Designed miniproteins, single chains, continued (4). Designs and how they scored, part 87

Each design is a single chain, and the fold is of that chain. pLDDT is the mean over its residues in the fold that is shown.

## One batch from the design tools (miniprotein)

Design m15015
Fold by ESMFold2-Fast:
Structure m15015 (fold): chain A 98 residues (1-98)
Amino acid sequence: EEEKLREYLEQAARDGALGLGYAIALAKVDPSATPLAERGEAVLREMGFLDEIEAGRKLGEELTPKIAELSGVQRSSYLMRGLAGTVSAEVALRLYKK
């Protein structure tokens, strides 16, 4: 049934919003993360989950003050979370469009 596919897309969009927030926060101190934040916003926009883009941006704003206090290992965790969420959303979009 289509309900399971919809649930998967909604979960992937939530994961993408989390990834976008981490990528935005990281990009404030590491400009090399900017392309990841751009990918995260682009995939959510193409999926039509505009509220999830707003949620990700808000999370990024909330995380930005914390990132300056983080160790290199913790900043790497932010990068991994950004990548995981963004890739999850990109994969879900590709599967949905086929």
Scores: mean pLDDT 82

Design m15016
Fold by ESMFold2-Fast:
Structure m15016 (fold): chain A 68 residues (1-68)
Amino acid sequence: EEGNKLVQELVETAKDEEKREFVREQLAERLSEILGRPKAEIRRQIEAGRTRELIEEANKAVEERLKK
């Protein structure tokens, strides 16, 4: 258990690129769920530098949900 965690920390230190990809994947997954759009489309928009626009759209969707 603890041993596996230490190994994972070592792997993360060696592979910062994988950590960045993991964060991007998590963001794409969350935005896809909130916006109801395909994850592949969301990832493409993030790669195009449109992350701010996606977050603003997601915030509007959440606000509409909270009003109901």
Scores: mean pLDDT 68

Design m15017
Fold by ESMFold2-Fast:
Formats: C-alpha cells, structure tokens, sequence
Structure m15017 (fold): chain A 94 residues (1-94)
C-alpha cells in the first residue's frame, strides 16, 4: 500500500542519515533529514494530499541528486540507502 511504501522510504531515509553522519556527508544528511521530516508529517496524518504528492516528487529529485554526489565521492552505502528511499517513494506514488 502507499502508506507501507512511505514507511519503507522513511526507514531508508533513517539509514541514509546514520551513514551520512558517520561519513560526514552534509549534503546527503540535509536531504535525508528533509525527506524524513516530510514523511513523519504524512505518516502521522495517515494520508497524502495532491500538493504533498508534488512536494514528495521534488524531494525525491533532491534525493537523487544527493545519491549521485555520494556515488561520485565513493560513499556507495549512502548512495544505496538514498536509492532505496527513492524507489520506495516511486512505489508509493505509483
């Protein structure tokens, strides 16, 4: 379901935060924290509005950019965690 996919995205964002803190990746940390905060609000409500769907699509784009940067820096685990968050978001929005 959409809510289950958003929970998966939140778990991946939490893992990305942990890894980014360990590696000192401030860009991935910032983006993953923004995603987690958004997901916390939506999950607390139990539904997502059309406006929030658009906001989530923008956040997923930012996560993708951060994943690309992390990959270039050799932080493969961060890139993989951010990639899982994006995949879960895409699944939720399908």
Amino acid sequence: SMMEALKEAREAAEEAIRLAEEQGDSVSLSVARQLRAFLDRVLAKGYISDEERRELEILAGMVGIAAGISKLLGHDEIAEALGRAMEAVDKALA
Scores: mean pLDDT 89

Design m15018
Fold by ESMFold2-Fast:
Structure m15018 (fold): chain A 64 residues (1-64)
Amino acid sequence: GAMEEEKKERIERILVRAVITGDKEGAIEELVAMGFDRELAEKAVEAALAGKSARPYIEKLAKA
């Protein structure tokens, strides 16, 4: 739905910023502040920084 798409866009922007800046901790804390599970947020950020697809984590975070 529209809320899931908005969440996905916000998560993607946070992950892109983390890749550009290297600020892993800031990205994790921002996702957790949005109400996401810390372990899942950490996996999403780590995948993005490693150049791996974060898509499965983004989908799961947006539905949480």
Scores: mean pLDDT 80

Design m15019
Fold by ESMFold2-Fast:
Structure m15019 (fold): chain A 75 residues (1-75)
Amino acid sequence: SAAEEERRRQLGRQIADDLEAGFLKAFEKAGLSNDQLIDIARDKMGLPEADIAEIRRLLESPDPADRARGALMVV
C-alpha cells in the first residue's frame, strides 16, 4: 500500500531527526569546540581536506541547523 510505504518513510525521517537532535545534545554535553571537532575529523577520521573545509564552513555558520550538520559529519 502506498499509504503504508509513505508512513514507513515518515517514520524513517522522524527517527533520523531524533538521532540528529540526540547527537547535538551529546556534543553540547561533551563541551567539544569547533576546533576539537575539526581535529577529530582530520586526525582520527582521516577525512580529505575538501570535507574538512565543508565541516568548518558548517560549524562556523550563524545557522544552528548548519552547525548541527557539521557536528554530525564528525561521527
Scores: mean pLDDT 74

Design m15020
Fold by ESMFold2-Fast:
Structure m15020 (fold): chain A 97 residues (1-97)
Amino acid sequence: MVAEVRAEAEKAMASTDLDEVERELAELALEIEEWQLLNPDPKLAYFITLKEVPEEHIEELKERLREAGFEHILLHQVRTLEEVRKAREEVERLKAE
């Protein structure tokens, strides 16, 4: 499997390194803000956080945003580099649509 390079990084606890997760999350947040400035979408709501929030509150927030008329909702609670990268993929899909 070509995941060997990632396995080496994870042996060093890199995939659970909070500083690296925070850095990639900060970069993603800047990319979303830059995209919003260039392509303002009044129906976009985004919230990406390292803060622990109960899943019930996350789902309630999504429901309230949908009821408020937001059509593009990017809401992610992230703890690992993999989760930040999945959030980035959602942002890229939104940009492509």
Scores: mean pLDDT 66

Design m15021
Fold by ESMFold2-Fast:
Formats: sequence, C-alpha cells, structure tokens
Structure m15021 (fold): chain A 85 residues (1-85)
Amino acid sequence: MKEAAEIFIRRAEEAAKHAPPEFGKEFVERVKETAEEALNKSLGEMLQAFTRVTRELAEEAARLSPDVARKIGEAMLRAATEANR
C-alpha cells in the first residue's frame, strides 16, 4: 500500500519535469493528496478520487500540448502497472 503510493508520487515527479513548472507543481501536489486520501478514506472514495484526478490531469495536459499529454499519460500508465505489481 505505502509502496504503491510512493511509486505513483515518484513517477509523477519524473513526468512533471516534461511540463511547465506551474503545471508540474500542481500535478505532483494532486497525486500526493490523492495518495494521502488513499490511506485515510474508504475504498469507494479512493477509486472516485483517482478517477477524477486522472481525468483532470489528462484534460490539463492536453491544453499544454499533445506531446506533453502523451508523455504524462505514458508515465502514469507505467506507474499504475508497477503499483499493481
């Protein structure tokens, strides 16, 4: 559980380096907040929070550029795969 959260945060920090600083900071902050909620909330609330954050991040990344959106999406997909291992 804690290890999965750490993997997500680390991958988000790496992906954020490819984005503008303001977006990168907000992106990492949202992932950290979602991870903290994952430890203190019910399973249903955690799943809803992760789904919402993923959707919002995808929409924000798309507004920056298609290339940035693709790199962030790929990094988050890899994080999810590693966290589920």
Scores: mean pLDDT 66

Design m15022
Fold by ESMFold2-Fast:
Structure m15022 (fold): chain A 84 residues (1-84)
Amino acid sequence: MVTALEAGGPTTAVVTTSASLEELRERVEREAAEINALQEPGLEVEAEVSESESATTESVTLSIRANVDGEEYHRTVVFVTPRK
């Protein structure tokens, strides 16, 4: 999906889902690969994926850093799935 990146402080979005951790990881890794494959004049982008779990939730975090015409943007999206 195309998401607009905005200049500013750290931006974090939280998305709750019923998908399994494995499904979330595969989806977020594919999204990160698509982001990292973007090749546009004036755009440099780097997407990273990390995982975490707790007793009640599992999550996959997508961290995006972009440089657009010399301006830096940083966005974090956390995908959370409840346990049981």
Scores: mean pLDDT 71

Design m15023
Fold by ESMFold2-Fast:
Structure m15023 (fold): chain A 76 residues (1-76)
Amino acid sequence: KVAELEKQARDLELQSVAYETAAIEYDRQARALEADPSKAAQAEELRNKAEEYRKKSEEFKEQADALRAKAKELAA
């Protein structure tokens, strides 16, 4: 039971890392587009997508932390 909650927390942390990695890629693409003023709107959209993915990464991390806390309560 406790091990299952820790496994779920681990899986959520992996999802958090995946979203953070995707956010970094979107930021990289945005920087490349920012070199061309005619593509400023596309760069802005990629920046917004990167921020959205970072927010999701943080949410998954918080969910993982909550499950770890619950596992500790059940182990006590």
Scores: mean pLDDT 84

Design m15024
Fold by ESMFold2-Fast:
Structure m15024 (fold): chain A 102 residues (1-102)
Amino acid sequence: SEAEEYLQKALEHVDAGNIKEAAKYASKAIKLTEDPQQAIIDLYEVMARVAEKAGDTEAADLLRKAQEFAKQGNYVEAARYLAEAIKKSPVVKEFFDEVMKE
């Protein structure tokens, strides 16, 4: 799907260190994803990879936990772990802010 193509582009830009372009493509992927649960899971996957690429291992672990709560449909706990990850990683915060602007 076009959503899957944009998700792949987001991940390629994370690997290249292009955080702003990664956020642009992640936002496009999320908007086109028909399953809201899958959209949240995919967002947390991209954010975890952003944290890993930056060496922010604690933020990456928190985002992996957020993703597992999202898989369970526990979006309140998922959001709580996301908020903690954002506080611990400036790069994750920059990525999240760019996704939310689009």
Scores: mean pLDDT 88

Design m15025
Fold by ESMFold2-Fast:
Structure m15025 (fold): chain A 91 residues (1-91)
Amino acid sequence: MLNESEFASHYTAVAIRAIGDAIDRGEELDPAQLLGDAAREAALRAGLSEETAQRIGDLARETMLEAQKSSDKQAVIDKGNAELGKIFEEA
């Protein structure tokens, strides 16, 4: 069973650093790509396989893209979190 708390800690740290670095460089943010890449790296740091880490990264990117298009962003986030929970339960 995966330590979800460890994943969440790594994800927060990686995402904040990536966003901060992009702002410092004056780059326009692509939040879907940044969050997807950060989630994948966090999953690898938490000890998950490359296959599971890629699936988590893809889910984060897709959830962000869907949230950007949705009038109910919380419902999209809740759905993404439910799918993430299934991935952790399968891992």
Scores: mean pLDDT 78

Design m15026
Fold by ESMFold2-Fast:
Structure m15026 (fold): chain A 103 residues (1-103)
Amino acid sequence: SEDVREAVTLSFATMVYLALGKTEEAEEAREKALELAEKLKSPLLKEFIDAAVAAGKSLSHETINRYALDTRGDLDAGKAEAEKAGLDELARLFELLKKIGEL
């Protein structure tokens, strides 16, 4: 679904903006992602958005870039590497993204 892809993209944008301290841009992206999750009636997308916000508030942009953005093409490998590094928030994002991709 195009709307699902857009919501996922906006969730990653929210995470990156928060890690960079760009609070206004993060809130705009988060609001648009939540509107799409509501339109799609998807609790899973809402949970993904919440997880992306948590990761963006707790992790550095360098950590997010290394583990979340560079490994996103292999979600199982990305989750395993995040877990090994103790990055529970990123491991949760990979788990949820895989479930979204199965929709």
Scores: mean pLDDT 81

Design m15027
Fold by ESMFold2-Fast:
Structure m15027 (fold): chain A 66 residues (1-66)
Amino acid sequence: KKEEIEKLLKELKEILGSYKGPEDHDEINEKAAEVVEELRKLVSPEELDKILHPVIAEGIAKAVEK
């Protein structure tokens, strides 16, 4: 369970970190949505929000830093 969640979070960060501009918007959104749906199956809504907020922010910040 925890290993699976960590794996998905790492994949989500990589997806968000690969965002290069508006042209990637649809592809990145689609990939990120798939990972988020898998996470929803593994954790409660409360835990999901708690986990996703910092990870999404971190991934986006990493993409912007480039």
Scores: mean pLDDT 69

Design m15028
Fold by ESMFold2-Fast:
Structure m15028 (fold): chain A 88 residues (1-88)
Amino acid sequence: MVERLVRGAQRRLQQAQQLLNQGLSGSGDLNQLQQGLGLALGAISLARSAIRQGLRNPQDGDLIRQAQRILQQSQQLLSQLQSLLQSS
C-alpha cells in the first residue's frame, strides 16, 4: 500500500516536472501548465498519505524518507508552476 502511494506520487511529480520544463522552454500552453499544477497537487496528496500510513510501521522508514523527499520536491514544483501561471 505505502509503496504504491510512493510510486504514484513519484510518477505525478515526474509528469508535473515535464510540464514545467515545457512551460519554461515556451512550448507549453496554459492548459498544460494547469495540468501540471493538478499533478503536483496529486503528488503532494499521495506523498502525505504515504507518510501517514508508513509511520504506523517502523519497517517502512525508507519509504517514509522517499515520500518526504517527493513531498518537498512537489511543493517546490507547485510554487514554480503557480508563478508561471500568474505570468501567463
Scores: mean pLDDT 80

Design m15029
Fold by ESMFold2-Fast:
Structure m15029 (fold): chain A 67 residues (1-67)
Amino acid sequence: MELEAEIQVALARMHVELAKRSEDPAEAAALLQRALALLEALRAAGVALSPEDEALEAEARAALAAL
C-alpha cells in the first residue's frame, strides 16, 4: 500500500515538472490536472499526504489557476 502511494506521488511530481517545462498552456493544464487527480485519489483512499506532497498539490493548483 505505502509503496503504491509513493509511486503515485512520484508520478504526480513528474507531471508537475513536465507542466513547468511546457510552453503550451493546454498541455500544461492537462499535466497539472493529472497530477491533481493522482493526489486526490490518494487522499480519497485515506492516504495521509506529507507536507511535501501537500506543497506539491498547492503548487499544481496555483499553476493551473494561473493558466
Scores: mean pLDDT 81

Design m15030
Fold by ESMFold2-Fast:
Structure m15030 (fold): chain A 73 residues (1-73)
Amino acid sequence: SLEELKQKLIADIKQKLESGELDDPEVGVNTLRTLLTLLESKDRSNTAFPVPKKLLLLTKDDVKALLTYYDSL
């Protein structure tokens, strides 16, 4: 199901945070793009989601912050 796929994607992102794969800029950017798409899908009721404006840090930190926000929705 779509819900199971979303859960699998979130679990994969969390695993990449723990394994250090997000230290690769290409992996980190692709992961960030996936998470932003998931956030947009989850927060459709508000037409926009508040994204942390501190996207100048390592992509791993951005993913961590967005995962925390995703779990808060």
Scores: mean pLDDT 68

Design m15031
Fold by ESMFold2-Fast:
Structure m15031 (fold): chain A 78 residues (1-78)
Amino acid sequence: SKLAEVEKEYINLEITVNMFGVAIDATQMVIDRAESKSKDQAIIDQLRADRAKTEKDLEELSKKRKEKYEELKKLKES
């Protein structure tokens, strides 16, 4: 059914959003460790750029998750 399909898509988006959040936190830990070890600024800048890209991707995924939740809610109310 359409309800089952949308519910599966929502669950998959929830998992993906949570995984991206964990990846951002892990990247921040690597940045903090690199800074504490006085590593080359170019390496730190690259890590920050990688984190910023992941944060942008997470923002887009979070918007899709919200839209899918609203679609799921509407189907359950029907």
Scores: mean pLDDT 85

Design m15032
Fold by ESMFold2-Fast:
Structure m15032 (fold): chain A 86 residues (1-86)
Amino acid sequence: SEKLREALELVEKAIELVKNRAPKEEIIRLAREAARKAREAGVDKAAEALEQAAKLVERAEELTDELRERVIRLLEEAKAEVEKAL
């Protein structure tokens, strides 16, 4: 599925952005785009994890290392759900 492949690529890119301490806005944008693609592909669990990750980043005044670890866990959860659907 093209949408599943696109969702996987976006999730992997989002994980890299978080690990590389990218700006919050870029992480939020990518996570939400990935959520939209996952939802279109019927992987609601992945979309929910991606939206949760985006909301955590958006609500945080600062992305602490602890928050980055939580965000990465949600993104890895989303990745696993998309990979199961491939």
Scores: mean pLDDT 86

Design m15033
Fold by ESMFold2-Fast:
Structure m15033 (fold): chain A 104 residues (1-104)
Amino acid sequence: AEEKVKKLIEEAKKYAEQGDIEKAAELLRQALNLAIEAGLKLSKEDLEYAIEVLKKAAEQGDVSALLDLSELYRILYELGDESAREKAEEYQRLAREAFRKRGG
């Protein structure tokens, strides 16, 4: 599982460098889900990189990236970054607002 997570993150970096933020975000989401299911801890560096890419995806209109950002900040908080708690709550609120706007 660790090798697969690392490969997904590295592939995401290549797609992000090519400007394919949508594909990069999808690969990072797969890496996150695989790490959670396997009980693997993502490094703070990998979490911060995923946050950077997913912020760009959210800016491009990917509303699911807002939920992914909330989850990543929640994990950072659990790793000892107390400031990440406020960000997790902020992105959860933004996701709710974005889903409401699409429903009207």
Scores: mean pLDDT 81

Design m15034
Fold by ESMFold2-Fast:
Structure m15034 (fold): chain A 85 residues (1-85)
Amino acid sequence: MSEEEQKKEMEAAEKVLIAAARDEIKRLLEEHPDWSKEEIEEEVVSYMRAMAEQIAEEFKLSEEQKEELIKRVEEKTRELVREIV
């Protein structure tokens, strides 16, 4: 796979995962209104890490690309929690 193709696949995966993170944050806030910001952040990050791993496997990303995707998704998920919660 070319570098450009790999980048496009990672960008597509990241976009899908960020949308899923938003939905998961809203769901947790609705189901667990008594949870702290830290509790929501840890739960969402854990969930998104698992999702990123599944998507990386589905897109047949390299181990290095999978690690990058997980790192970016964790970072963006933490930013979203700070903005929404």
Scores: mean pLDDT 79

Design m15035
Fold by ESMFold2-Fast:
Structure m15035 (fold): chain A 88 residues (1-88)
Amino acid sequence: MKALAVVTVDVEPGKLDEVTEKAKEIAREASKWPGVLDVRVLADRERQQVVVVITAENVEAAKEAAEKVGEELSKVPGVTRVDVRVFP
């Protein structure tokens, strides 16, 4: 059964576009990882958030991909918080 993971990133004012572009680069790499089917990046300008949605073949693949994406995003300048959720 396919699983979904959502990585939500809080971003400093003025850094949203920079973080969004970096998230797209990370998503492009993540789409090549084993068990990952799709990766989508969304930017919310009102909430100053970037959301990465990962669709994977199973819960384990979704969890691994989301944890790696979250770790990489946490290193991006302007990122203040990273939240990871996995949906079976």
Scores: mean pLDDT 86

Design m15036
Fold by ESMFold2-Fast:
Structure m15036 (fold): chain A 86 residues (1-86)
Amino acid sequence: MVQKKLSKEEKEKLKEASELAKKGLELRDTNGDEAARLFEEAARIAKELGYYLAAARLLQMASKASTDPERSAELLAEAHRLAREA
């Protein structure tokens, strides 16, 4: 994975992340744990593409959506770590 300018593959992955985040937003009020999972998947894609601030924001959303306090704490810790790396 040493290529620069991954514009088409990058756009496809960003579209996937965007769709996952959109589904998470739709489920946030009805199924918080599923919303958290979708936000985590979107954040993973963003992180792999180097969009650390976007990934951090998605993990913050996942933390707020999760009903598990331990998972929420882990997601927030990861979000702060990624924001620092940006």
Scores: mean pLDDT 80

Design m15037
Fold by ESMFold2-Fast:
Structure m15037 (fold): chain A 79 residues (1-79)
Amino acid sequence: MNMEGVAEALELARPEVKRVMRHGEELGVPASLITAAALRIIGEAMDLGSDPSLSKEEMEKKIREIAEEEIKRLEEAAK
């Protein structure tokens, strides 16, 4: 496992996880769904960090795309 890449990806994911959790709280979504969204972002970030072919810029972009998808899921759950 690329431990350095995983650590970097998790640091890139940290602000996105905080943003997604805050958005879910503001929507009034159940804590279990907010936690699930955070864990999905963390898991995907670990997978991205394990790929030595990805640049930091590519990892950051993919992590943002994953966070946006999780926000959409929380917004649909709030409807």
Scores: mean pLDDT 84

Design m15038
Fold by ESMFold2-Fast:
Structure m15038 (fold): chain A 69 residues (1-69)
Amino acid sequence: MEEIQQLREEIRRVDEEIQRVEEEMRERMRNEPDPVRYAAIAIEGIARLEDLRRRKEELLRQLEELEKK
């Protein structure tokens, strides 16, 4: 039960990090005139977002298993 609260807090933090990365990537891309560097920023941002989404999915799975027990 305390574990459920910890998982919810962790999920919230991951959601905040995802939003932060999306905003940071959008701002960096907006200010990048070089198309090669622009593409590199996009690739880096996508990789970071995929890692964060994977982490969130794992936490959500753990939360669902605890709630269904």
Scores: mean pLDDT 81

Design m15039
Fold by ESMFold2-Fast:
Structure m15039 (fold): chain A 66 residues (1-66)
Amino acid sequence: GAAREEELLRMAALLAGQRAQEVLLKHPDATLTIETDEDGATATVTTPEETHTFRVTKEEVEELLA
């Protein structure tokens, strides 16, 4: 149901942000943006030198909870 999908997307966003945290700790001036879509969440960390992207899907979250 929709509530389950929303919960999985929320967890995907949290995990994507957690994976992005290592880059943020090394680059204090970096910006973090988290976007959700129908399949999961994408965390984008923009530094002055490069952009790092971390994606977590709803399917990956379900596998981690199993």
Scores: mean pLDDT 82

Design m15040
Fold by ESMFold2-Fast:
Structure m15040 (fold): chain A 86 residues (1-86)
Amino acid sequence: MEEEEKELEEQYKAALDFVENSKSFDPKLIAEQLKAMADRFEAEGRYDLAVELYEKALEIYKKIFGEDSPEVKELKARLERLRAKR
């Protein structure tokens, strides 16, 4: 499990670097990639890391789709469930 834990932490750091560069890329693509990385951390039981990435994706989704969109509502519901697992 040591190698997998190292790789997950490196992926998390890469995701944070990616967020810092989000202004240089398509915001929808950035949000989708952040959500995909968060989905992986959730599947691995790394709920704290998943929550941080989902929160970043949610911020971008709100700007793209609006706060009343199904995508934003679904992601908000997922975040609340994950926060309950902390």
Scores: mean pLDDT 73

Design m15041
Fold by ESMFold2-Fast:
Structure m15041 (fold): chain A 58 residues (1-58)
Amino acid sequence: SSLLNEALELAHKGKTSEARELLRKAYPNASDDVIDKAIGLAMGGWFGEARKLLEEAQ
């Protein structure tokens, strides 16, 4: 998903509020804890781990 990739890049750049908003739109059934963990992973460059976590939380 282009939206997911955009959100993870924003998180990596420290734009966590914007990333969170996009992730809530892309994964409406994911919990806040899952969203925040995915943001933390993306900030560290762990995009594959963040993506897997979000997809499994649907």
Scores: mean pLDDT 84

Design m15042
Fold by ESMFold2-Fast:
Structure m15042 (fold): chain A 120 residues (1-120)
Amino acid sequence: MELEELIRRAEEALERFDKAVDKLIKNPTPENMEEARKASDELLQALDELMRYDPEAAVPLVEKAIERIEKYMKSKNPLVQKFALETAERLYQLLVEHGLPELAERVKKLIDEMKKKLNL
């Protein structure tokens, strides 16, 4: 797979994730939760593939993904907040695996803040 195709796939996955997150925050239904989970899985897979090919090219897309996860934290729904924590933990593991320590530290801070809000 060419780098340009990997970047495009990650950008498209991020756009789908962003739309699914926004929809879920506005209306936390089981259907919207499932859509958000699928979008999260697709985004994390696309970022994993891009980071495996070129970690530096993934940085801007990871930063945008972190911003979306932070938006989930602002939800009043505890299920949405728990989903945000699970997504952040999965992203953290990928960043550690691919040797992106500064981004991993940013995500870890977000995880710690989420756990405090959820009394975990």
Scores: mean pLDDT 83

Design m15043
Fold by ESMFold2-Fast:
Structure m15043 (fold): chain A 94 residues (1-94)
Amino acid sequence: ELPEEEKEKILRETARVIAIVELPEELLEKIAKLLGVEPEELRKRAKEIREKEPEEIEEEFKKLKEEWLKNKDVEVGPAPDSQAMRKAIEKNVA
């Protein structure tokens, strides 16, 4: 049902997101499979976008980072008790 023009637009926008946030290999492979392309093709398009628009990509990354920091401040709870976690692991291997 998706027109070829819209598929190309989604592919281009996905490559742009990858250029900004540099997704893990496993996630990139999954996305490439969903779009019906090879992971190498998606990487090539992302690299091309970064080389063509480096300042714009860096600016979008900065905006995304600021938004993530704001969300983290709202969701930041007390730090996990590292001693309790260590004890739980020790009990499972001892």
Scores: mean pLDDT 64

Design m15044
Fold by ESMFold2-Fast:
Structure m15044 (fold): chain A 81 residues (1-81)
Amino acid sequence: MDEEELDDEVRYALVLILAVEAKKSTNPEDQIEAIRRAVEVALSIKDPELRKQALDDIREYAKTLPKEVQEEALKIIDEAE
């Protein structure tokens, strides 16, 4: 059987890493791409509570991005929810 427990934990960790990378990046394109990847990983989490928490974390980080990328980042998250 697949390592479901480790898989969800690893994906959650990857979501946080990608969200932080979005905030640390100075390139708008890289910031948006990091948010997109974080959302894709969050949606692959099987535990619905952990998935919701991951999406909430991404949304919180998106709100801290520069105004020029914040709108697009939030749109990506809204499309996923």
Scores: mean pLDDT 77

Design m15045
Fold by ESMFold2-Fast:
Structure m15045 (fold): chain A 84 residues (1-84)
Amino acid sequence: MKVQLQAELVTVLRNAGLPLNEGQIEGIAEAVVELVNKVSTVVELNLQLDDVLNAVGINDPKTRNTVREIVEDYLVAKGLLPPR
């Protein structure tokens, strides 16, 4: 399950057309897989995801917001988080 979730997140992030390098995409996907068992709300996810985005060097507010929306929508679609 973790390997599949990480691979799907990498694919979704690559296909989003965002100015992200491969290391940033992989880092986000790996961190989200670890977070999915530790967060129960979208608010908790977004707080943790802000730290992840800082760690991978994503500073542009529009890119950060788009990554958060993509991750949130993906986890909700998988039934891993309730809709906002």
Scores: mean pLDDT 79

Design m15046
Fold by ESMFold2-Fast:
Structure m15046 (fold): chain A 74 residues (1-74)
Amino acid sequence: TDELRQQANENTVKGFSHASKGDYESAQEQLLKAADHYRQAGDDEAAEQLRKAADHVKKGDIDGAMEEVNRAST
């Protein structure tokens, strides 16, 4: 479970790294991988927040994506 959450955090960091470079497609892919890892860990709420973040990133809305991730981490 903890390892899955660590992998989810790593994919989230990679996602925002891609987004900061304007690579929103790769950013979306990484955030969806993070969501899958949270789901596997049994953290359905965090998984849904990361899927919403991925949708925001797909639209180029990085601020909206960050807000969703902050909800997942609190």
Scores: mean pLDDT 80

Design m15047
Fold by ESMFold2-Fast:
Structure m15047 (fold): chain A 76 residues (1-76)
Amino acid sequence: MLVRVEVRFSKPLTPEQKAGLERAARAAGALEVRFDEEKNTVTIVVPEEKADEVERLLRSAATAYGGEVRRLGPAP
């Protein structure tokens, strides 16, 4: 089953920060990484068994860059 995890950042990420986050998320098992620059959010689609690992990584990024992490539930 696929799960969506979202981070809302307090300010826009730099291109370098976005590239680093995408690489790290994919290494942790993310299948899709989508940035929304208007909302300062990243949404990640990940297999449910990898969701905890990806969420930990995103919480680390939220601590470093300023943000909040939430699980959105099952992906279609």
Scores: mean pLDDT 81

Design m15048
Fold by ESMFold2-Fast:
Structure m15048 (fold): chain A 96 residues (1-96)
Amino acid sequence: KKEAYKEAAKNYRKAADLMEEASVADPETRRKLLEEAKKYIDKAGDALAKVEGPSRAASISTAGNLLVVAANIHPELAPEVAKEFRDLAEEYEKKA
């Protein structure tokens, strides 16, 4: 359990860092950073599936991916999305 929550937290922090980078990037670089952030969200979801079950993990991963899509359409949301992922990392670090 501890290792899975730490892995989820680590991947959410990486996604948050990429979202912060995307907030100041040009549109093409932003797209690539957002695609990379989705990969880390999926990795966090895979880790959570081991401790919270596949259904709950899938719901959390879907919500995270939708936030990244929203930031791609509305770049001004990228800092708030980064904060959401940072808050998730803090939550799962506490569960570890």
Scores: mean pLDDT 83

